# Designed miniproteins, single chains, continued (4), part 63

Each design is a single chain, and the fold is of that chain. pLDDT is the mean over its residues in the fold that is shown.

## One batch from the design tools (miniprotein)

Design m14181
Fold by ESMFold2-Fast:
Structure m14181 (fold): chain A 55 residues (1-55)
Amino acid sequence: PASEAAVAKVAAEVRAAGAKRGVPEEELQRIVDEASAIARTDPLAALRHAGAALA
């Protein structure tokens, strides 16, 4: 399981990427929440999930 700091870092990176892409606020929050849940087990899988959702 990832540390709380690692989960927060994933959330921050996903928010930055989503903002750069102009993702709507509610959709971005959903993606961040999903990625944060995955990041507790696998931070790389979380980033891949968010990347697919942001594509």
Scores: mean pLDDT 78

Design m14182
Fold by ESMFold2-Fast:
Structure m14182 (fold): chain A 74 residues (1-74)
Amino acid sequence: AREEALKLLEEAARLVDEAERAFQAGDYDRAIQLAQQAIQLARQAKQLDPSLSVSADAVEARAQAVLAQAEAAK
């Protein structure tokens, strides 16, 4: 369970980094899709291991910020 939760959280963080890069490139549709995926994975990680909630919430907050900025830029 913990190993699975850590892998989900690591993948969520990678997706946020990719979403931020897509946003900087002006690909707002891709940034939105990647940010939404990151939010889902961060939430799943927190459900599997609540001790990761601080890290998962931080990743989710970053993803939500990218999502909001990309939606506003469309």
Scores: mean pLDDT 86

Design m14183
Fold by ESMFold2-Fast:
Structure m14183 (fold): chain A 97 residues (1-97)
Amino acid sequence: SEEKRKEEEKEVKEGLARILALLWAKAERDGTPAELEAFRKKLKELIELLGLDEEEVERLAREYLPLSDEELEAKYNELKKELEKHKELAEELDEKI
């Protein structure tokens, strides 16, 4: 159970990094300069708060930039669904203890 918890924490952090990277790519693509500046400030604060790797998030964002709007939306929705699944699984395990 402790090993599973550590794996879920890792998967959640990886999912959050990918979600933030997708949001960064969307902001770079579709945002005004003012919106992008505000987004970058909040993004940096979230990366630090969540203990994520800023360089990795930036790398992923650059990979996502050339994707279509449909591909970006599909990835975002899938990542959100996976994070919700991990949360539900964690709650089910806690309820059974």
Scores: mean pLDDT 73

Design m14184
Fold by ESMFold2-Fast:
Structure m14184 (fold): chain A 87 residues (1-87)
Amino acid sequence: SPLDRLLRTWLALLRHELATEDLSPEERAFLQRAIEVLEWGLATGDVEALLAALEELRREAQARGHDRLAAMLGTIVADIRAVRAAE
């Protein structure tokens, strides 16, 4: 589905960031949690729970001052909502 392709695309990008970026241990932990949440979303198809989990991660990242990660998580949420609105 378009949603499955979107989630797999973001998952590949996040895995690439985790492998190649010079990340702090806390940034690495947030990125790993985002990967786990996306993998869970792909496995279950529970899009509402996926969106809620990503928004919670975004808020935590923002509260910790990880503005780039928070913005990335916000973009993932917006992309998922856009794909669902087109269905």
Scores: mean pLDDT 87

Design m14185
Fold by ESMFold2-Fast:
Formats: C-alpha cells, structure tokens, sequence
Structure m14185 (fold): chain A 88 residues (1-88)
C-alpha cells in the first residue's frame, strides 16, 4: 500500500540522515527545534520519493527520470542535515 511504502521511505531517509550526521557532523547535537524541522523535511522527502516510485511503477516516470529525482532528494537530504547541524 501507499501507506506502507511511505513509512518504509521515511524510515530509510531517517536512517540515512543519521548516518550523514554521524559521519559529517559528529560533534553536532541537534536542538529540539532543528530536529523537529529535520523531521518535517524527512516527511516531505519521503512523500516525494513515494510518489516518484509509484509513478515509476505505473510507467508514468522513466528509470532515468526516477534516478534524477533520487539524486535531487539525496542532495536535499544532505542540505537539510547540514542546516539542522548549523542551526544547533
């Protein structure tokens, strides 16, 4: 279901965000406000990933377009983690 895909996408992005934080910003302790904003961004990215995946499954999005979207989402994830670390 879409709900299950969304939950899986969010969990994956949350895990990747923590890996990025731990590797690139090991001394950063996120403030509650920064952490909350990061979680909001992760939800937005998970929604966009899920929609792109479903469009791909329906043949509405090519494999190349899907990969371009994935690269975009990864860049936005990295930026969001950096912003959260800087805001803390």
Amino acid sequence: SREELLEKAYATLEEEAEIIRAELFPDAVLSPEAAARLRETLRELAEEYTEAFLRGQRGELSQEEFYEKQRELVERLRAAVAEAAAAS
Scores: mean pLDDT 87

Design m14186
Fold by ESMFold2-Fast:
Structure m14186 (fold): chain A 82 residues (1-82)
Amino acid sequence: SAKELAEQAINHLKLAGKALEDGDYDKAKEHLKEAVKLAKQLDTPEGKEAAEKLELAIEYLDQGKLEEAAEEVGAAAELLGL
């Protein structure tokens, strides 16, 4: 269901946040990539926007822009109902 997909995506965002706190940026990016896949599977405008923000967050992490990455993750989490 859409609710189960959103809850799974949110769980991956929480795991990504923990990985960022631990300084494990590769693990954080893998969890964000899984959240992107789940958000796209929702097939909703909110899921699409969340996926786009999470893809941008991954791009910011690749650039070492941690604050900008965190802002995009937060916006995506809000779109997914967190």
Scores: mean pLDDT 87

Design m14187
Fold by ESMFold2-Fast:
Structure m14187 (fold): chain A 106 residues (1-106)
Amino acid sequence: METLEKLEETLKKHSDIPPEYISAYHLKVLEYLGKATPEELKKLEELEKNKLTPEQIEVIEESAKEITELYKEMEKNRDDKEKSLKLAKEITEIEIETIEKLSKLK
């Protein structure tokens, strides 16, 4: 998928982005999906309190909310391979945009 190559290039270009930003983003998606463990929720709270600015938290929350809706749509359409692939591409594109935005805020 050309989108995956673009994600890899974005991660390579922004390899200096703190891994805490990406961890917080993934944990926020898990929180919105209701799939986060109590330990993961504590880790997210610690990252938001100690490692992220309010502006970075806002970017993560907006992106995680949008991606969570796409994940729910994928689950509803799990038997439709074409729709699932299209939704996966949209999720990856939002992740690329999130990395770019967070890189500008560090």
Scores: mean pLDDT 77

Design m14188
Fold by ESMFold2-Fast:
Structure m14188 (fold): chain A 75 residues (1-75)
Amino acid sequence: SWEEEIDRVLKAMELAVKLLNAKSLEEATKIIRDGIEKYGPEVVEDAVGIALGLALATGDQETAEMIRKAYEEAK
């Protein structure tokens, strides 16, 4: 079970990196929708949390707002 937890965390981190590198709201929304289809909503929620936390910690408020809006649009 811990191996499955580690796998989920790694997938969430990979998805978070993709979100942080998204160049547009449309791209971020697609990444989130694709993530839900491939990994499920729990992994995506973790990925969004990681990406938002990192963007805010680095002062990238524009990327944080884009990711937040993309997550709202993807639901």
Scores: mean pLDDT 86

Design m14189
Fold by ESMFold2-Fast:
Structure m14189 (fold): chain A 92 residues (1-92)
Amino acid sequence: ALSADEVEEIISLLESGELQKAVELLAGVKVPLSSEESQEVAKALLEYLETGKTPEAPASLEAVFPAILSNVASLSPENKAALAAALKKALK
């Protein structure tokens, strides 16, 4: 489960473009992801946050993606909105 401090750190990392570190914190464990894999996770999470539909896990991330989704799904509506905005900025 994510603490309030961890959520603030994740948003800060996304706003600075540090997708890999943000995804590692969202998973709650160190995840050896490429920049491209981190962008794929960020896109899937943004779609989930905007549509409410559970995205399919990328094949390379099946072991960690359920934990990432669970951590995101447990966020407050305010933190979900802030995370979606930060992800949208990071993907530009």
Scores: mean pLDDT 75

Design m14190
Fold by ESMFold2-Fast:
Structure m14190 (fold): chain A 81 residues (1-81)
Amino acid sequence: MMSDEELRKFLEEVGKEEKERLAKEYPEIPESHLEAAARSAVEYAYEELKKNPGKYSKEEVREFVRKFARQAVELYLSSLA
C-alpha cells in the first residue's frame, strides 16, 4: 500500500494532469475554476482513500479524480444557466 506521503504526491500529479486536460477541453472557463475543480476532486479522492486503504489501484484513483473533476465542471456550467 502507498504511504500517506506517496499518496499525496501521486494525487498532486493526477490533479496537475487533470487541470491541464480540463484547460484543453474548456478553454473558455476561468483557469482558477478549473484548478479548483481538479483540487476538489483530489481532496475527495484523498479522503476516500484514507477511509478505504488498499481498495483502489493507481489507475482507479486516476479514473475517480477524472470523473469527479468533470462533474465539478459540469455543475459549474449548469449554474450558469
Scores: mean pLDDT 78

Design m14191
Fold by ESMFold2-Fast:
Structure m14191 (fold): chain A 108 residues (1-108)
Amino acid sequence: MKERIEKSLQIAAEIGAEFLDKLIEEWLKKNNLEEIDTVEAEGTRVSLLKDKNGNLVLAVSELVSREAAIEAIKKLLEKYKPEEIKDVIGLLGITSETAKELLEEALK
């Protein structure tokens, strides 16, 4: 019984991840945004997006760990300059205010 429950939870987590990926993909398409880089860790997803005008946008789409989100942002900032990021947004119930706070903490 226990092994069957653990396998069901793993399958549910995998289905949930695929469903979230599809929701993010659809939202990006509707808003004319392209994902150019992403960092995923500990149930947390931070993406660097490019808009139709070539501006870089930081997006937080999953936030299970605040610490993991800050580390993900720091990892993106190693490749991209903070001054190139024109906007910061939250997706899937994460507020843009929360996403901006995470970027501010990552820049310290």
Scores: mean pLDDT 74

Design m14192
Fold by ESMFold2-Fast:
Structure m14192 (fold): chain A 56 residues (1-56)
Amino acid sequence: DREGPQLGGGVDYLHEGSQYLADGDFDKAREYFQKGIDNGNPVSQRAGQALLSQVD
């Protein structure tokens, strides 16, 4: 697939990281946001970077 602008699996990692952030697990939040950036398209990468700033 991968046709056109889509969020793909990277969004799942960002959502998981946000859950860890809400739970106070900052280490896991960073790990999952990084995975979202690594596995995402440019939109997921931007969102993941913003979420990493939230943890840092």
Scores: mean pLDDT 71

Design m14193
Fold by ESMFold2-Fast:
Structure m14193 (fold): chain A 70 residues (1-70)
Amino acid sequence: SGKDVAIAVGLSLRQDDKALSTAILLLSDGYSKEEVVKKLVEKYGLSERKARELVEEAEALLREAGVYSS
């Protein structure tokens, strides 16, 4: 149902937001993109593909003047 879909999307976005915030912090701390991908896979159980997408998003946000938006 629409209600169940909305709840599932909300929970998924919250999980991705935590992983994205972690990626931003690790990249700002000087970790390489490959190391951050591995840490996201290990910590959040994400697929390597999904972790790489979040790392690319975090890098783009950092390039925009290091804005940390959750």
Scores: mean pLDDT 70

Design m14194
Fold by ESMFold2-Fast:
Structure m14194 (fold): chain A 65 residues (1-65)
Amino acid sequence: SEEAIAYVRQRAAELGLTLTNDQIDLLVQLSEGNLGIIDKVLEYLSTFKEQVNDSLIVGAVKLAL
């Protein structure tokens, strides 16, 4: 949903994360728009700073489930 995409963009910026639009879409799709899962994933990804890839996003979503 557009709401979940907007949340990811705002929260990523607050955490100092640089995510591509494709990575934001991937996270929203894998989390099924669940904001609790999104928040846990973004917190985890914030430990990796600028070196975020799709495999880390997939793994983080699985961990958050």
Scores: mean pLDDT 80

Design m14195
Fold by ESMFold2-Fast:
Structure m14195 (fold): chain A 99 residues (1-99)
Amino acid sequence: SKELLLRLIALILSVIGDRIELEKLDVSEEDKAIALAALDKALEALRRALKEEDVERIKALLKEAIDVLKEALKKVKDPKVKAILERVIELLEDLLEEL
């Protein structure tokens, strides 16, 4: 679907923006490293989803990205870092609900 492709592209751009915001935050290097690694894994899953033709495979990739971000959320301490991860999780869950 063209609409799904555009939604995935918009989501990727939003996550890239959140990643840039995270890099500029004055937070612990430990929290930053955990959150950046999780965002990078989520972006890799979304990039794979752009090449996928099966909606069920796209859903599986979105769920995998959500799980990675939720694991990072459990490990980070700073509320500003948590807020970024929670925002990305919400965007991914919103797209998943529309599929």
Scores: mean pLDDT 90

Design m14196
Fold by ESMFold2-Fast:
Parts: structure tokens; sequence; C-alpha cells
Structure m14196 (fold): chain A 98 residues (1-98)
């Protein structure tokens, strides 16, 4: 595990924590922003090809998807867009581990 990979893991953990707080506060704009940060950071972790990092990213992508799903009644278009991106990344990560 490189120092840069540890920084990405920390960034991913912070992004999902921020997403959870935004969802809890019904702050749709911030939730979308943090969901995008989760997607961007997870994509970089998947690009490493490291199975342990991919498994960690997949766990966080599933958590983020669950959180974003709670926004469907309030912001259906934004929530659907983020869910699609999260699901596509999770699919790619699962294929890398196959």
Amino acid sequence: LTPEQLELLGRLDRAVGNLRRAVDNNDVESAVRYAEEVVETAERLLATGDPDLIRGALATLREARSLVSTMLPTAPEEATRQIERLDELARRGEEQLA
C-alpha cells in the first residue's frame, strides 16, 4: 500500500461521511457533490488494480448507493443519476475481482 493509496482511502472515507451528513440534513446539493467525490475517488482506487483497494472501494460504493437512494423522493433525477454512476463503478470493480 503506497502513501498515495492511503490518502485516497482517507479521502473516500471522508467523502462518504460527508455524504451521510448531507443526506441526514436533507442538503441535496451537498449530497450530490459528495456522491460525485465518492465516484471520482473510488474510480481512482479501482484504477490501481489492487484487490484489497477494490474491495474497500466496493464496500463504500454500496454504502453511498444506499445513502443516495434515500434521496429518491426529494430529488429523483439527481439521485437516479448518482445511483447509475455508483452502480456502473461497482460493476467494473466486481468484474476486476472475478
Scores: mean pLDDT 88

Design m14197
Fold by ESMFold2-Fast:
Structure m14197 (fold): chain A 95 residues (1-95)
Amino acid sequence: SLAERLQAETSEEELAQLEKVAREIEEKKLSAEEQAKLLVETLPDSLAAQYNAAYHYLQAGKYEEARELLLKAGLPEEEVEKIIEKIKKEKEALA
């Protein structure tokens, strides 16, 4: 699963870098697209960074951009569609 891959492939140093990027996003009040770009530029080989970038696109309703990024990260199409469906349902539950 994606969760298992993220847990296996994400180091504590990588988590610290992701947290640093998250602080920069908050301080600069970046758009979802700018957040996604910063994550990919800072940690281009990180599955966690690519997933977080895709998640920001999903939160912005940019489902095609999120799909392309997740597919580029090497996730199978079926898993990508399940992620998109899960986020759509979560957004509906909060409305």
Scores: mean pLDDT 74

Design m14198
Fold by ESMFold2-Fast:
Structure m14198 (fold): chain A 86 residues (1-86)
Amino acid sequence: MDEILRVAETNAGELLIWSTFLPEKSKELLTELADKILRIVRENDRETALKKIRELGKQTIAQLEPEFQEEAKGLFERFLARLEAA
């Protein structure tokens, strides 16, 4: 649990940094996503957390402006790979 939480905190930090370069709406969505990811990891078992994070990420990326969706998808797949490896 400690290792996956540490990786989730690193991923959330990177997501928040990336969000600072985006329009206000997208920044707000990504800030909320980062908070929700940390809560999911704290409150759920590993398998349930990964499933919920994958679905939430997909839903959030679909709400971003189209020009950012491909970059967000690539970034999020990298984050999921790190979480799955932890």
Scores: mean pLDDT 82

Design m14199
Fold by ESMFold2-Fast:
Structure m14199 (fold): chain A 61 residues (1-61)
Amino acid sequence: SLVERAEELEREGRRAEEEGRLEEAYKHFSQAGKYYAAAGDLERARELGERVRRLREEIER
């Protein structure tokens, strides 16, 4: 399902973040947010959007 795919991408994003691979985390979380939005889970999509924004700021420093 779209939610299961989003959860998988979110797990990959968290792993990348733990390993300091911020650009990979950004990509995975961005995709996860899109899948949550497509599934109608707007609250999770918003949360992922905020996380993606913070990661972008970290990368751009």
Scores: mean pLDDT 86

Design m14200
Fold by ESMFold2-Fast:
Structure m14200 (fold): chain A 92 residues (1-92)
Amino acid sequence: MEELKKKVEEYEKRFKAATDPREQAEAYIDLGAAYLELGNYEKAKKWFEKAVELDPEHPLVPRAYALMATAYRKLGNDDEAERYLQRAREAG
């Protein structure tokens, strides 16, 4: 658990230092995944949203949508989870 909090700090430093939108989007996806593991589903969703908005054509966008589906499911929103799972399939 302390290791996940250190990962969050590392990813925050990474996106602040990144000058390339692709690198920033990767850091946002990593940060969102770390927040999912911490159980902070709302924060996880916000970071995945930022990643997709920053670089919609990024190769990891299907992964971001799949992880957003997981976050919505954990929050009890199965309709949005299915919507994002479909988006992941369309993007991949």
Scores: mean pLDDT 80

Design m14201
Fold by ESMFold2-Fast:
Structure m14201 (fold): chain A 114 residues (1-114)
Amino acid sequence: NLIKSKIDKTLEQFKDIKLSNEVEEIKNEILELYEQYKDNPELFLKKVKEFLTEKNIDEAITELFVKGIEAVITKDLKELETIINTLKDFLSKKPNSELAQYAKTLLEILKELL
């Protein structure tokens, strides 16, 4: 899978970016929501958006997570490639930022969902 290979290469390139405990918890909770709602992808996507909003995550980051996850669910490979390139850009330009941690987290989530 070309998309999965791109995610793997990006994660290997940025392997030294450490996630905070708070960002790691967000990843784990989204993956738990996926297991809980795996038979209802539309409800899963709604629950992810509600969860990120409740956690007061930045609206642009929340929108990026929702779009990325929706692209996996709908098998929109072109949108997935666009999202992966955007996340790679965040990781390369500001590797020590909280935004880079969220970008890495979304890549890890997308990999698990693929």
Scores: mean pLDDT 86

Design m14202
Fold by ESMFold2-Fast:
Parts: sequence; structure tokens; C-alpha cells
Structure m14202 (fold): chain A 93 residues (1-93)
Amino acid sequence: SKRAKEIKEKIDKMIEEGMSGQEIAEKTREEFLELYEKDPEAALEVQIYVMQNGAPKIAERLLEKINDEKEREEIRADMKAYEAKLKEYLAKL
């Protein structure tokens, strides 16, 4: 849908600008909630897009702020495992 595309583009721009996941969520919260109420299918499309494309990029930027290398490696391993499970889940739909 047009609204889903606009929200995706807005999120991509905020990620490019270096905004945190929390900042992006706060800036898009009302638009996401309105989309969930009016067009749940479009809201699901945006959610899947963010999980596959947005969240990994935000997580990588957050990792750069963590000074403990061991903690960074553990988070990266968890992210990779999550991505693999998500791809398998979506492939079976």
C-alpha cells in the first residue's frame, strides 16, 4: 500500500541519519498504530520489512557503542541466529 511504502521510506531515511531504534520507534509510533487500525495487512508488510532490513542495521550501529568486545560478539551471534530462524519461518508461509 502507499502508506506502507511511505512509512518504510521514512524509516530508511532515519536509519541513514543514524537514529537509534528507540528514536525511530518514537517518531513512527502514531503512524504505525494508525496503519494497524486501518490496514493490518499493510502494517504486517512494514513490520516484516523492518525485521528483515531495518533492525539489523540499527543493531549494528548500537553495537559500536558497546565497549565490551565479548558482549558485542554474543549479540552478533544472537542476531545471526534470529535472522536464520526468520528466513526459515517466512519460507514456510
Scores: mean pLDDT 74

Design m14203
Fold by ESMFold2-Fast:
Structure m14203 (fold): chain A 80 residues (1-80)
Amino acid sequence: SSVDAAIAQAEALLAAGDYAAARAMYELGFKGFSEKVPPDWKGAAEAGLLLGRALEAAGDLERAQEYFDKAREIFEKLGL
């Protein structure tokens, strides 16, 4: 999927030390799913988990936790 391709590219960017580019790719994914009509909340939550993981790898622990919490909240509301 396009999400899987973006994840693989973002992980490669993280391994190369390009944390800003990796984070931007995941942020675009989260935004894209949440801005659909109707919103794809499951896709947004999954992108949020991936963004959290990328931020954690980059050392941005506070923002990583924020996105993990947002994703959990969405999954709970969806009954997942």
Scores: mean pLDDT 73

Design m14204
Fold by ESMFold2-Fast:
Structure m14204 (fold): chain A 80 residues (1-80)
Amino acid sequence: MSVEEKFEIFKKYLEKHKDDEEFMSILRKKLGLPEDASEEEILEAARKYFEENPEVSAEKLYLELETEAGIRKIKEAVGL
């Protein structure tokens, strides 16, 4: 799968979750971006991420983000 194919799949995931502030915050952190980074900055960073990590699929990146979101919710629930 090419970087462009991964990027198109990633854009579909982003469109489904772009109004989820927690998901967007985790995504920005995963890509090394500031918390106020724009959607355009996120898309640019995601493309670079796939170029730098050719073994990573869009699905794998998405699962990692969902896992981190779940861990954060558990930590908040237990006061960590």
Scores: mean pLDDT 75

Design m14205
Fold by ESMFold2-Fast:
Structure m14205 (fold): chain A 85 residues (1-85)
Amino acid sequence: SPLEKQRLVSLAVGYDILGVAALLDGDLDGALESFERSRELYLSVDPNDEVAYRNLGRVYEERGDLEKAKEYYEKAKAYAEIKAK
């Protein structure tokens, strides 16, 4: 239902906020967990949500895992291109 989708989106946004707060605090593991939860919720309502992939890329970049960061940024780019078509 539209209300159910809105509820899931609101919960995903809550996890995004927690993830950003964790990143600002230097808690990279907490940020990763929160952004992964946000991604799972967004995927259930909008499989093309590039924002969650970009946020995960940022966490891996902050952790120094540049290969994993690149993988997530490329996924974010691919989803953005799907939305543009």
Scores: mean pLDDT 77

Design m14206
Fold by ESMFold2-Fast:
Structure m14206 (fold): chain A 67 residues (1-67)
Amino acid sequence: MVEKIKEAIIASKDDGGILPILEYLLKQPKSVIQAVLSDPEVKKKLEEFLKTGSEKVKELIKKLFEI
């Protein structure tokens, strides 16, 4: 499960691709969220979306980083 979530985030090219994955990830246990966020490639991709994403995408990413 963790690997598939990481792959989905890394493969995301736009808001429509990443938004459902971020919403799904926020519903997962804290341990799963932390495991996904520990990946440098995932973190890099989320930082890219913090620069270019919609307000909704940025809001969800900020919530994930607070966990």
Scores: mean pLDDT 83

Design m14207
Fold by ESMFold2-Fast:
Parts: structure tokens; C-alpha cells; sequence
Structure m14207 (fold): chain A 88 residues (1-88)
């Protein structure tokens, strides 16, 4: 089903994020792309199920990779600071 295929792709993206193979920014962009492609193909009931799955997946990412998410945010902040220094 479309919903099951979407869940599998979202899980794969989450595992890549948890492993540090994907940035938080890349993860969010890929999730947005997947949602835009399939949302019109989902029933109202399936959209609710997807929303609940998304909440569970987000909780799992936070539980399994709190330091990786924090490290990713620190890297993004450092990149921003380095970019600002180049303007001086």
C-alpha cells in the first residue's frame, strides 16, 4: 500500500539520521518531499495513521539519537558562525 511504502521510506530516513549518515536538514527536506508526493493518494484515515506514525518515529529518533541531533545542530551553528567571520 502507499501508506506502508511511505512508512518504510520514513523509517529508512530515520535510521540514516540516527546513524549520522544524513543531516537533520536533509532529513526534514526528504520527509517534506515524500509527504508532498503521497498526501493526495492517502485517505483521511490513512493521514491520521501517518500523523501518529510520525509522532512515534520522532519520539524514537529523540530517544535513540539525542546526542547526534544535538551535534548536528552544533555543526550547523558553527557553519553559520564561520560564514559570518568571512564577512569581516
Amino acid sequence: SVLEELKEKLRELAERLIKGEMSLREFMEEVKKLMEEVKEKLTEKEKKELNEFGKELTAEIKARAPKLIEEQREKEQKEYEEELEKLE
Scores: mean pLDDT 73

Design m14208
Fold by ESMFold2-Fast:
Formats: structure tokens, sequence, C-alpha cells
Structure m14208 (fold): chain A 65 residues (1-65)
């Protein structure tokens, strides 16, 4: 399922630098509605703070629209 693939992507991100490219992949392949699940997992993992995540998400949505 899309949910399982998004969870796998969120769990396999190794560094903060991989967050933006993975968000772009999710928006392109699965759509922006799947970003909430991705964001929750990467925040719980402590890879990125909430303010930086919001900035990246807004930037990617604007660039991919």
Amino acid sequence: SVEEEVRKLAETVKSPEEVEPTIRKIVREFGKDNLGLFGKIVLERGLIDANELVKIVKKVIEEES
C-alpha cells in the first residue's frame, strides 16, 4: 500500500539532509496528502525539528505545484 511505502521511506531516511529529497519523492509519486505520515515518523525519530520540517514541506509543495 501507499501507506506502507511511505512508512518505509520515513524509516529508511538516515540523515536530516535526506528529508527534503524524500519529501519530493513522496509528493511526486504518492501526492502531498501522504506527507503527514512521513512528517510524524521523522519528527518522532528526531531527525529534524518541527519548524525546519514545515519550511521544507512548504518549499517542496510550492516547487512541485
Scores: mean pLDDT 85

Design m14209
Fold by ESMFold2-Fast:
Structure m14209 (fold): chain A 87 residues (1-87)
Amino acid sequence: MTLEEAAALGREAGVLLDKGWELLDNATTAEEAARGIGLVLRGIGLLLTVVLLGSPEQAEAAVDAALAAATHPKAKRTIEDMRRLLL
């Protein structure tokens, strides 16, 4: 993959984590919580794919793009935790 492709996957991951954590924070039903969890796991999966299968430069580009795309504090914390543990 290119650095641009890695950054695009990172942006998608950041958006998924943002939406997932927003849904989880506001969930009042098990169905709403399940949707939030699913989005968080999809975002984590995208970042893990780039980190584990990409070059170090591609992994950094994806994590940086994800962090730039995320606005929710819990989404940012998830990305920072992944950066600390995997990079």
Scores: mean pLDDT 85

Design m14210
Fold by ESMFold2-Fast:
Structure m14210 (fold): chain A 78 residues (1-78)
Amino acid sequence: SPVEKEYKEKVLELAKEAFVKTSDAIGEGFEALSKAKTKEEKEKVEKELDKRLEEIHQQMKEKLKQLEEEYKKKLEEA
Protein backbone atom coordinates (compact mmCIF):
# COMPACT_ATOMS: atom_id res chain seq x y z
CA SER A 1 0.00 0.00 0.00
CA PRO A 2 1.27 3.54 -0.81
CA VAL A 3 0.08 4.66 2.66
CA GLU A 4 2.13 1.89 4.38
CA LYS A 5 5.23 2.88 2.35
CA GLU A 6 4.76 6.57 3.25
CA TYR A 7 4.37 5.69 6.96
CA LYS A 8 7.59 3.61 6.95
CA GLU A 9 9.47 6.44 5.19
CA LYS A 10 8.20 8.99 7.76
CA VAL A 11 9.21 6.70 10.67
CA LEU A 12 12.71 6.31 9.15
CA GLU A 13 12.96 10.10 8.69
CA LEU A 14 12.04 10.62 12.38
CA ALA A 15 14.58 7.95 13.44
CA LYS A 16 17.30 9.80 11.48
CA GLU A 17 16.29 13.12 13.11
CA ALA A 18 16.46 11.50 16.58
CA PHE A 19 19.92 10.04 15.83
CA VAL A 20 21.34 13.40 14.61
CA LYS A 21 19.90 15.39 17.56
CA THR A 22 21.13 12.83 20.13
CA SER A 23 24.59 12.59 18.50
CA ASP A 24 24.94 16.41 18.42
CA ALA A 25 23.86 16.73 22.09
CA ILE A 26 26.35 14.06 23.24
CA GLY A 27 29.20 15.58 21.18
CA GLU A 28 28.56 19.10 22.51
CA GLY A 29 28.20 17.72 26.06
CA PHE A 30 31.55 15.89 25.89
CA GLU A 31 33.25 19.04 24.53
CA ALA A 32 31.77 21.09 27.41
CA LEU A 33 32.90 18.42 29.95
CA SER A 34 36.46 18.57 28.54
CA LYS A 35 36.52 22.37 29.20
CA ALA A 36 35.08 22.09 32.76
CA LYS A 37 37.76 22.72 35.42
CA THR A 38 35.83 22.28 38.70
CA LYS A 39 33.50 19.58 40.09
CA GLU A 40 30.66 22.15 40.14
CA GLU A 41 31.21 23.02 36.45
CA LYS A 42 31.22 19.29 35.52
CA GLU A 43 27.99 18.67 37.49
CA LYS A 44 26.33 21.64 35.71
CA VAL A 45 27.36 20.31 32.27
CA GLU A 46 26.11 16.79 33.17
CA LYS A 47 22.73 18.22 34.30
CA GLU A 48 22.44 20.33 31.12
CA LEU A 49 23.25 17.27 28.94
CA ASP A 50 20.74 15.08 30.85
CA LYS A 51 18.04 17.77 30.44
CA ARG A 52 18.79 18.18 26.71
CA LEU A 53 18.66 14.38 26.14
CA GLU A 54 15.34 14.20 28.06
CA GLU A 55 13.91 17.08 25.94
CA ILE A 56 15.00 15.30 22.72
CA HIS A 57 13.45 12.02 23.97
CA GLN A 58 10.12 13.71 24.84
CA GLN A 59 10.04 15.63 21.52
CA MET A 60 10.72 12.47 19.46
CA LYS A 61 8.17 10.46 21.49
CA GLU A 62 5.50 13.12 20.82
CA LYS A 63 6.35 13.28 17.07
CA LEU A 64 6.18 9.48 16.81
CA LYS A 65 2.80 9.43 18.64
CA GLN A 66 1.39 12.08 16.26
CA LEU A 67 2.71 10.15 13.23
CA GLU A 68 1.22 6.86 14.55
CA GLU A 69 -2.19 8.52 15.18
CA GLU A 70 -2.22 10.15 11.70
CA TYR A 71 -1.31 6.94 9.82
CA LYS A 72 -3.48 4.65 11.98
CA LYS A 73 -6.52 6.60 10.71
CA LYS A 74 -5.27 6.49 7.09
CA LEU A 75 -4.53 2.73 7.29
CA GLU A 76 -7.95 1.94 8.87
CA GLU A 77 -9.66 3.79 5.96
CA ALA A 78 -7.64 1.82 3.38
Scores: mean pLDDT 86

Design m14211
Fold by ESMFold2-Fast:
Structure m14211 (fold): chain A 105 residues (1-105)
Amino acid sequence: TPSFVELVARFVAALNAFEDAVRTGSVAEAREAADALLAAARALVEHARATGDPELIAAALELLRGAIDRARALLAEAPAEKRPVIEALIRELEALARELAELLA
């Protein structure tokens, strides 16, 4: 089972790959990168939830919020054919962020 640090590293790598795929890749590559980023985000969220550690939950939430902000910035620059992939990713990340935020309330 990966550590929290390993899950964070995977999430950051997936986010960078997603940004690269949106800027330089095909729509299919952007979708594959979005799916990989969502898988990494879900693994990070599940790990944080399973620990019940408010510091890890807060750290995961901050990472998700940062990724949402970066995806929104990318949406402003993206070609029209890639915008639906980015919008779908933002919605999924916002749902995960809401789930973590509720655990801290």
Scores: mean pLDDT 90

Design m14212
Fold by ESMFold2-Fast:
Structure m14212 (fold): chain A 97 residues (1-97)
Amino acid sequence: EVSLEEQEKKFKEFKKEGEELVKKTGSEEMKLDFRAGESLAKIGMIKKKYSTPEIDKIAKEASELQKQLSQTEDPEKRKELVKKIEELEKKAKEIAK
């Protein structure tokens, strides 16, 4: 119902406000959690709008990475997991074009 562009604008605004707050007060862990949440939400919205097998696969992979992130204490592994989730968001957007 809401266009992908409108959803991206809302998330971009929320992300900028959140990132600015995190930069002033936040830890690296808080930054990683925020970024992962943003990317997962965007992937979910893309899935709702397009619902292709390729996007469904990306959403499933992102959910598995999020589960690993919630179970991982290692900062290096957490950083890699967030990066992978962000790459999945980029792939979903590319398919959605």
Scores: mean pLDDT 76

Design m14213
Fold by ESMFold2-Fast:
Structure m14213 (fold): chain A 68 residues (1-68)
Amino acid sequence: SVEELADIGYDYVLKNRGKLPPQKLVDEGLKVIRKKGIEAGYSTEEIVEAAKLFLKKVEEDEAYKGVK
């Protein structure tokens, strides 16, 4: 689902916390969402919605507050 795709990106951020700057972690998480979405046959619209959910989840994480 779109939520599962967003969670894949967020898991990437959590797993790599402290290994990269927060801004770069968010960018790499978005790349993971795009790659996994394309591989799984998601539409562009579904990938965009997953990216929005991922960014909302990151914004709600106090460690990444204000990072886009």
Scores: mean pLDDT 77

Design m14214
Fold by ESMFold2-Fast:
Structure m14214 (fold): chain A 87 residues (1-87)
Amino acid sequence: SNDELLEKMEKYLEKVKELYEQSKTASIDEREEILDEMFKIDEEMNKLIAQIDKADKETLKKAMEIDIEIGSMIVGHTVLLYVDKKA
């Protein structure tokens, strides 16, 4: 159901938030592993979004908001990784 899809997406959001917090104190190598995990979660999110009934506009909107928040954290983590590699 769409409710089960949203629940899975909320769990992915929570996991990405945990990974993002871990990245703040992680080594360069650990940050690269965190980034790989975040990209895998983003791929799974895209698969879940594709399963949502497009007639359910409320669920689709909530799914898009979660996807945007995850994407923003991935971008933030990527910036941290590249800045450290150039320093």
Scores: mean pLDDT 80

